# Designed miniproteins, single chains, continued (4), part 115

Each design is a single chain, and the fold is of that chain. pLDDT is the mean over its residues in the fold that is shown.

## One batch from the design tools (miniprotein)

Design m15980
Fold by ESMFold2-Fast:
Structure m15980 (fold): chain A 89 residues (1-89)
Amino acid sequence: MMDELFERALERARERAPSEEEFEEAVKKLAEYNGLNTEEYKKAIIESVKQVVLDWFKEKGLPMPSEEELDKIVASLVVLHVEEIEKTP
């Protein structure tokens, strides 16, 4: 479940990381789904998702990602999450 999502995000980040525009669009959609302001939500979700990714790497005993890799993984997770929401009905 969560591990599968993280592995998919890692693969996407390495093969085809979301563009800045794709990431901004995904954040905007998530903010709208939650009834929140896009800028505030973007800040909160980036902080939260970065922590979750770092905790997952630590728990799995994986090498810590670089800041560049971490940013790509965060963007990939956010975009994948929106894609899953949009696939529901």
Scores: mean pLDDT 77

Design m15981
Fold by ESMFold2-Fast:
Structure m15981 (fold): chain A 72 residues (1-72)
Amino acid sequence: LPETIAQLRELADEYLANPSPVTFTALGILAAAVSFELQSEEVAEIGTAFVRAVLAGDRAAAEAELARLEEL
């Protein structure tokens, strides 16, 4: 989980710096994979909120969702 959260943070930073279909696709795939592997509604909700925050350009909201995931 810590390594995966670090990867999600890196992809979010890349998308916010240079929005592209490639970076967006990578972010979406990793978020979906985490939700699928953990089979948790809470993780799926956090993943959805995180991606939404990144798309809105809200880094603080994205970090809050990653912190919530880290507490699990």
Scores: mean pLDDT 75

Design m15982
Fold by ESMFold2-Fast:
Structure m15982 (fold): chain A 86 residues (1-86)
Amino acid sequence: MVLPTTAFIARELRKKTGLSLEELVALPEDELVEMAYEILKKNYPFLTDEGAKKVARAVVDELREAAKRYTPEQLEADIDKAYERL
């Protein structure tokens, strides 16, 4: 199961880009981290810039590792389940 923060950011990335999870994880890492950072700053204004960058990198790393272990359908189901726990 992905962390609830990772699930939240994955859903916001899909909403912002219109891309599937499969398409998102295929993007360059730096581009994903930058987008995740922007989402974190907007939704968690109490985070420092350095804190938001660390979380963005951790989220992207977890999402990419999960994408290697699960099918796209399994990953979407895991994200939905983690999001329900928020």
Scores: mean pLDDT 79

Design m15983
Fold by ESMFold2-Fast:
Structure m15983 (fold): chain A 77 residues (1-77)
Amino acid sequence: EKIEKNAEKMKEIIKKHFPEFADVSLESIKRGLLLAGVEDIEKTHPLLLALAFYNALYFDNKTTDLSFVEIANKLHK
């Protein structure tokens, strides 16, 4: 249940700050979060959330020209 809620929260953050990636699947987001070891988005460092986002893009066969730090800054609300 927690991973589903975290994936939904992450998808809303992506829609808000990265609308070009709004179509990233919840499954890719869940896999990205799990691989990065993210149990709770609210308590996770933005750099680790950026890693989870990069992982989600990889699983969804997408690429980005944004730097890791740029993604982390946007994910920090």
Scores: mean pLDDT 80

Design m15984
Fold by ESMFold2-Fast:
Structure m15984 (fold): chain A 98 residues (1-98)
Amino acid sequence: LLEEAKKLVKEGDEYYEKGDYEKAIEKYEKAIELLKKANAPESVILDVQARLEYAKAKLYESKGDEKKAEEYRKKAIELREESLRLAEENLDEVNKFL
């Protein structure tokens, strides 16, 4: 599950880079499902969710829907900030036990 999820994130990133935002979204959504099944850290799941929302923002931007693009971009930023916060929190917990 985890290795397959990593592959899907990489494929999503490749489609995003090529401007195929619909396929990028599909890959990220599937990756999130597998990460949840693998009980991946919440920070990792949130990072992939942020990538998904950025891909949605780009899709709406490409269609000329700037309002929806901005809404998805804001959501992506929130998810990325929460992902970083949780990653830092986990490092503090590790240091506390060592």
Scores: mean pLDDT 83

Design m15985
Fold by ESMFold2-Fast:
Structure m15985 (fold): chain A 72 residues (1-72)
Amino acid sequence: MIKLTEVVEVPSKEEALRIAQEIADLWSKQPGTKKVEVNVEETPTSTTVTVTATFELKDGTVVELTLVLVTR
């Protein structure tokens, strides 16, 4: 399995949730997508939204993409 993770800082919780929802929807529509999950973790100073998608390539390779959106 190939695992790719990207961490992106975003200006607000509202933007993190909006981007996560749009990316999750986009990834769920891709050919070979097996699973898409969104997790939200809040602290008093920061919100972290994690979007994880698992998809299978044409050669049977399984790829996991994780996007982590962190507020300031």
Scores: mean pLDDT 82

Design m15986
Fold by ESMFold2-Fast:
Structure m15986 (fold): chain A 110 residues (1-110)
Amino acid sequence: SKVDAVSEFLKENNIPADSLYALLLTVEKILKENLPITEENVRKIFAEEMEKLAKGEVPSLEEIANLIEKGIEEFGKEKFKETASKVLELLDLSDLVEPFLKMIDKIVEE
C-alpha cells in the first residue's frame, strides 16, 4: 500500500515522520509559489514547517502519502521528483535522494 511505502522509507532511513512531512510541505510551497530553489529559501521554509509541527500532532502515514499524491497530481511526477531531490541536496540530505525517489515510485505503482 502507499502507507507501507511511506512506513518503509521512514524505518529504513531512521527518519521522523515530522521531518518527511516538513520536507514535503517545503517542496509544495516552492512549487505553488514558484520560489527560487536556493539554500536560503529551502532552509528557511523547512525550519518554519518543522516549528509548526513541533507545536501540533505528528502527521499520520496516510496524511504523508496523500500529500505526495496531491503534489504529483498538481505539479507532475517529474517536476515534483526534481524539486524534492534539489531540496534534499540543499538540506545536506543527498543520501536520502535515492530512497525518497524509490518511495515515490512505489506510491505511484512504478
Scores: mean pLDDT 86

Design m15987
Fold by ESMFold2-Fast:
Structure m15987 (fold): chain A 99 residues (1-99)
Amino acid sequence: SMMEEERRRQREVVKRAIEAAVETQEIPYERDEEGNILLKGETVARFFSGVSGLSEEEALELMGIKPEEKLSVDEIAEYFVKYFPEEARKWADLAEANA
């Protein structure tokens, strides 16, 4: 569906932005046995706080996660598109305009 394609586009752009930020901005991360990037809930909450204007505590509550919980980049991108669709759309549109 068109909406599933748009959400997939947004999720892919957010995922790439997170992977780039981890590489370039020295964001603390781990890798699982498959090599997937894992970020702590506290790191994700700080990022979402900065984007949304929510507190870190409000961001954790919104996602239903604990600060010490580990999230894959795919899970983080899904939360971002779900809870901050307007911002995700802006990021996708900016990525498309700069391609």
Scores: mean pLDDT 80

Design m15988
Fold by ESMFold2-Fast:
Structure m15988 (fold): chain A 80 residues (1-80)
Amino acid sequence: MKKYHALLTNLETKEVREAIVTAEGELEEGAEVEIELLETGEVFKGIVEEKLSEGVYKVKVVEGGKYKGKEFIVKLLEEL
């Protein structure tokens, strides 16, 4: 299991939030991630749809209340 400090950009609202991203292994297309928003403590699950560049991924939320179906750009800052 790997944990990362990350910045999340909501593709609909363009809002940027800090998050902890947890993955069981390497972040690649199809990988499941758990995302915890640091500001609210909300937790949701996403699937990596696309690697855009090194440390930058497009993720779609598959479980997570109001965020289900939303897409985020995840920029990894550091591995924890």
Scores: mean pLDDT 84

Design m15989
Fold by ESMFold2-Fast:
Structure m15989 (fold): chain A 61 residues (1-61)
Amino acid sequence: SEEAERAIAEARELAARGSGDAAGAALSGVHQGKRLMEQGDDEGAARAARAGIEAARRAEA
């Protein structure tokens, strides 16, 4: 739960500070992470948020 919450928060910050494809990728991670957390899948939520973060960082390159 704490790990998923931290990953979602990090993805949300990247979305807020980014633009274009990077912000979109981070936002996708936030939305997927929140949905999975609502379903009780904390591990899936953390993974989804981290995937969004990684995609955002790749888009910035």
Scores: mean pLDDT 82

Design m15990
Fold by ESMFold2-Fast:
Structure m15990 (fold): chain A 91 residues (1-91)
Amino acid sequence: SMAAEKEKRDLQLARDLAAALDEILEKRFENNPDVPEEERERARELVEKIKEELAKHELASEELRKELLKELEEENTEYAKLAKKVLEKLL
């Protein structure tokens, strides 16, 4: 059915975006080793919240969407490019 096909596509897009977010987060911590653990934990919580909202076919607030797009534009990886395209289609 069309609904089942859409659910499969949405799940795959959520997985691809989640992978991109994890890679971006890891690289940020590697490039900024002096970031306190409390701030790293807050960043992980924010990313997990975004992943959860994406899995429900919902996006975070406009401010969070803009911040995520900025992070994706600054990251030059295959996953970041994929995540940016996914976000642009969901906006």
Scores: mean pLDDT 64

Design m15991
Fold by ESMFold2-Fast:
Structure m15991 (fold): chain A 101 residues (1-101)
Amino acid sequence: MEEAEEAGREAARLAREAGGEEAARGAEGGARGARAAAEAGGEEAAREGGEEVLRHGRAGAEAARAGDAAGEAGGAIGAIGAGMSAGLAAGGRETGLRGAG
């Protein structure tokens, strides 16, 4: 569960390298949404996760316009996607690992 936050921090670090601070914030939001969806497995949690990604995606797009860097928009989108995927995978792996051990 803490793994989703670590994945978010890693995605944020990569986003800073590619797209700056606003892209990093987007990645963190996406990772939290993914964790909530993975843990709850519910329709409501999935909607909240999606709304978080959209909200932070807009911020990333605005940063890209302000920074005059198309790469920033790509970095923000990629980081958000990576954070979501990592959060879902981390939640599933932790449960599976405990079951196997």
Scores: mean pLDDT 50

Design m15992
Fold by ESMFold2-Fast:
Structure m15992 (fold): chain A 63 residues (1-63)
Amino acid sequence: SAAEIEAAIAEVERLADRRIAEALRRLQNSPSEVVAAEIQRIGDEAAAVIAAIRAGTPLEEAL
């Protein structure tokens, strides 16, 4: 179960990294504050999912 939790967190982090890379590409001509806000939003969403997993939310519901 610990290994499954670690794998799930790693997957959430990997997906967040991909979303950030895509956002940077999509927003390359946008104001820096818009880019920063989108990166922060993606990070906050990933952090919330990781927090839910750590709090014992079933992986099927959290992912």
Scores: mean pLDDT 86

Design m15993
Fold by ESMFold2-Fast:
Structure m15993 (fold): chain A 64 residues (1-64)
Amino acid sequence: AAATEERAIELTARDLRYWAEHDPEGVERVAAFLGITPEEFIARVEKDPRGVAREVRDRALAAP
């Protein structure tokens, strides 16, 4: 159901915000996974955390 996916995105967005503030290594890993710089990742999370969470989830589901 859509509600389960929205909840997962919400929780992922919270984790991404936490990492941006407290886990520089996590930021570097996620930014590399998305193919962007750590600075761009932090800026995107600050502006649209849910959008970044969706992109991370979509890429993770598409990865082998």
Scores: mean pLDDT 77

Design m15994
Fold by ESMFold2-Fast:
Structure m15994 (fold): chain A 72 residues (1-72)
Amino acid sequence: SAVVEELKEAVGEVQALLRRMTPSPALAARLREISAEIGRLMTSPASDEELQALLKRVRALAAELRAEMAAS
């Protein structure tokens, strides 16, 4: 599925950012929540709608990590 490949790319982007920065406690907490959701959906059958919702959340996290990195 194209959405699974997009999700893998978005997760890779978050991981690349985390190698270059230390997230705030708030972003670290959100990362833990999203990582748990990724693990759950990747080990079970998931709808494209569920994967798209997760993709949106992962992309939002990447944007917030980039903004935090740029601010300091």
Scores: mean pLDDT 82

Design m15995
Fold by ESMFold2-Fast:
Structure m15995 (fold): chain A 108 residues (1-108)
Amino acid sequence: GKEGKEGGEEARRISVEGGDEAGLEAGRTAGYTGDKKAKGIGGQMVGGSAATAAGMAYGSKMGGKEAGEMGGRAAREGGDSPKSGDEDSKSGGEGAREGAREGAERGR
């Protein structure tokens, strides 16, 4: 729509940047909790899923469904580094590991 297109541009920019940040923070928090309970693998899995969900939720609140998808993708890509090896869909793995690692370090 007209309003969605013009207002959504600011929301999309904020959703991408805020989604990435929210995803990292959620991954770090969930990774910390998961690492304490599951000693590693739980933190990686929970952190990755939480990061994507947080990015989507952040984006959706800023600009609706499209902004939500962009926020979720930004959060997911933050841990992927797909340019380094392959275009494989390893979305939450590295982001979750970084989040779990930082969470575990902070929890000590």
Scores: mean pLDDT 50

Design m15996
Fold by ESMFold2-Fast:
Structure m15996 (fold): chain A 64 residues (1-64)
Amino acid sequence: AVDAAIAAGVAAINAAYEAATGVALSDAAKATLAAYLREKTAGQSAAAVTAALEAVRDAMVASA
C-alpha cells in the first residue's frame, strides 16, 4: 500500500536522479526522501502519493 508505494517511489527517484546526474542518492538521502514522502502523503490516496513522488523526482533533478 502506501509504504510499498513510497519504497518503490524512492527506488524510482534514485534511478531517475542517477540517470539525470550520474550520481546515485546516498542512503541518508533515500531515508530523508522516504520520511518526507510519508509526511507529505499522510492521509492521501495512492494517486496523491504517485503525484507527490513525481513532484519530488522533478524537484531533485531540477536541483542537480
Scores: mean pLDDT 72

Design m15997
Fold by ESMFold2-Fast:
Structure m15997 (fold): chain A 74 residues (1-74)
Amino acid sequence: LDSLKLVDAFRLILGEVLGLSEAEIKGLLVTFFTKGGVEFWKEMYRLAKGLPADAPDPSMKEVVDFWDELLSKL
């Protein structure tokens, strides 16, 4: 599988489905490569929910519940 196509798919999903800006998507990709997948999912959840930067870290249950709800709409 082409890694560039995977990045483009992520940009499409994060932009169109979650309504994230190009700058937010770039920040998430940097987080993924520097801090790993767990921090990527938490930051994506915070941005998608419109939470402030000083909001407490979401629990994994909150992240999972958000994705379950999102997938039910697709």
Scores: mean pLDDT 67

Design m15998
Fold by ESMFold2-Fast:
Structure m15998 (fold): chain A 65 residues (1-65)
Amino acid sequence: LKEEAEEHRRKAGELSEESTRLGEEGLKLSKEDKEKSRELILESASLAVEAIGEASKALALEKES
């Protein structure tokens, strides 16, 4: 259970980092390419939701350990 919780925490961290990078890149492109900016921001939001899901799973597994 500890190894599984740790794996979910690692995934949550990776997804959160990627989400932040895409969001920042999207904001930088907002004046130059509105379409690309929108796509990057939406992908960033999607990854943030996945990160929350992984963090939630890690918490549940830690409580069972």
Scores: mean pLDDT 81

Design m15999
Fold by ESMFold2-Fast:
Structure m15999 (fold): chain A 69 residues (1-69)
Amino acid sequence: LSEETLKQVLSLLNDSQKEQLLPLLPEEYRYLIVETSQDDNTALRAFTSIPVQNVEAFQRAEQALKKKK
């Protein structure tokens, strides 16, 4: 799946469905759940699911969280 396709799919899902997909999603794409989530709790769960050791994925998710309203 391309990143664009994944983002489109995630934008169609509600927060509960996004949480169900979170463990199935590669770490580098979990920032898309942070970005597309409407509930702060869902965004935080996605963000904290990314290991700090994966610096690139973590920074990308942190940036997505900062862009959140």
Scores: mean pLDDT 77

Design m16000
Fold by ESMFold2-Fast:
Formats: sequence, structure tokens, C-alpha cells
Structure m16000 (fold): chain A 90 residues (1-90)
Amino acid sequence: MKEQKLEEMRKAIKDGNYEEAFKIYEELIKNSTPEEQKEIRRKYKLDIANYLFEKAKELKTKQGKSLEEVRAFIREEMNKIIEVEKKYKK
């Protein structure tokens, strides 16, 4: 597994740079065995989930957003991720 590239992917996700994160993800998948691909997909999903959780917490605790507003934010961020994935679909 390419640990350096996984950390670069995580950093891109934390920066909200979904396009860069997905490009790194695709490169990792392309250069990996089926077993490695499963772990990379798992890490990618986990890093996105953690990023969205951290942002949701900030909206709730720092900005006083309602649960409904936080859910709307998460939905919008997920839509951005889906659009990036569609653009780079192979």
C-alpha cells in the first residue's frame, strides 16, 4: 500500500479539495491489487466521513446551526463529491 499517497489523499479531503482527493484515490486504485483496492476504498470513505463529521460538529458548536441545517450542509457536500466522481468516472 502507498502510505504517502494515502496521507496526501487524507490531506486533500481535510482541505475540502474533493477533486484532488478523488484524483489521488483513482491513481491509488489504478496501481493496486484487488485486496489493496478494498482497503483504499475503505480509507477514502472513512476520511470523507471523518471530514464531514468534523464540519458538522463545527457548524453545530461554533455557528449554532440547527440539526436540519447541518443535514442540509452534509447533503450538499455529498452532492459535490458525487459530481467530482461523475466527472472522473472511467
Scores: mean pLDDT 80

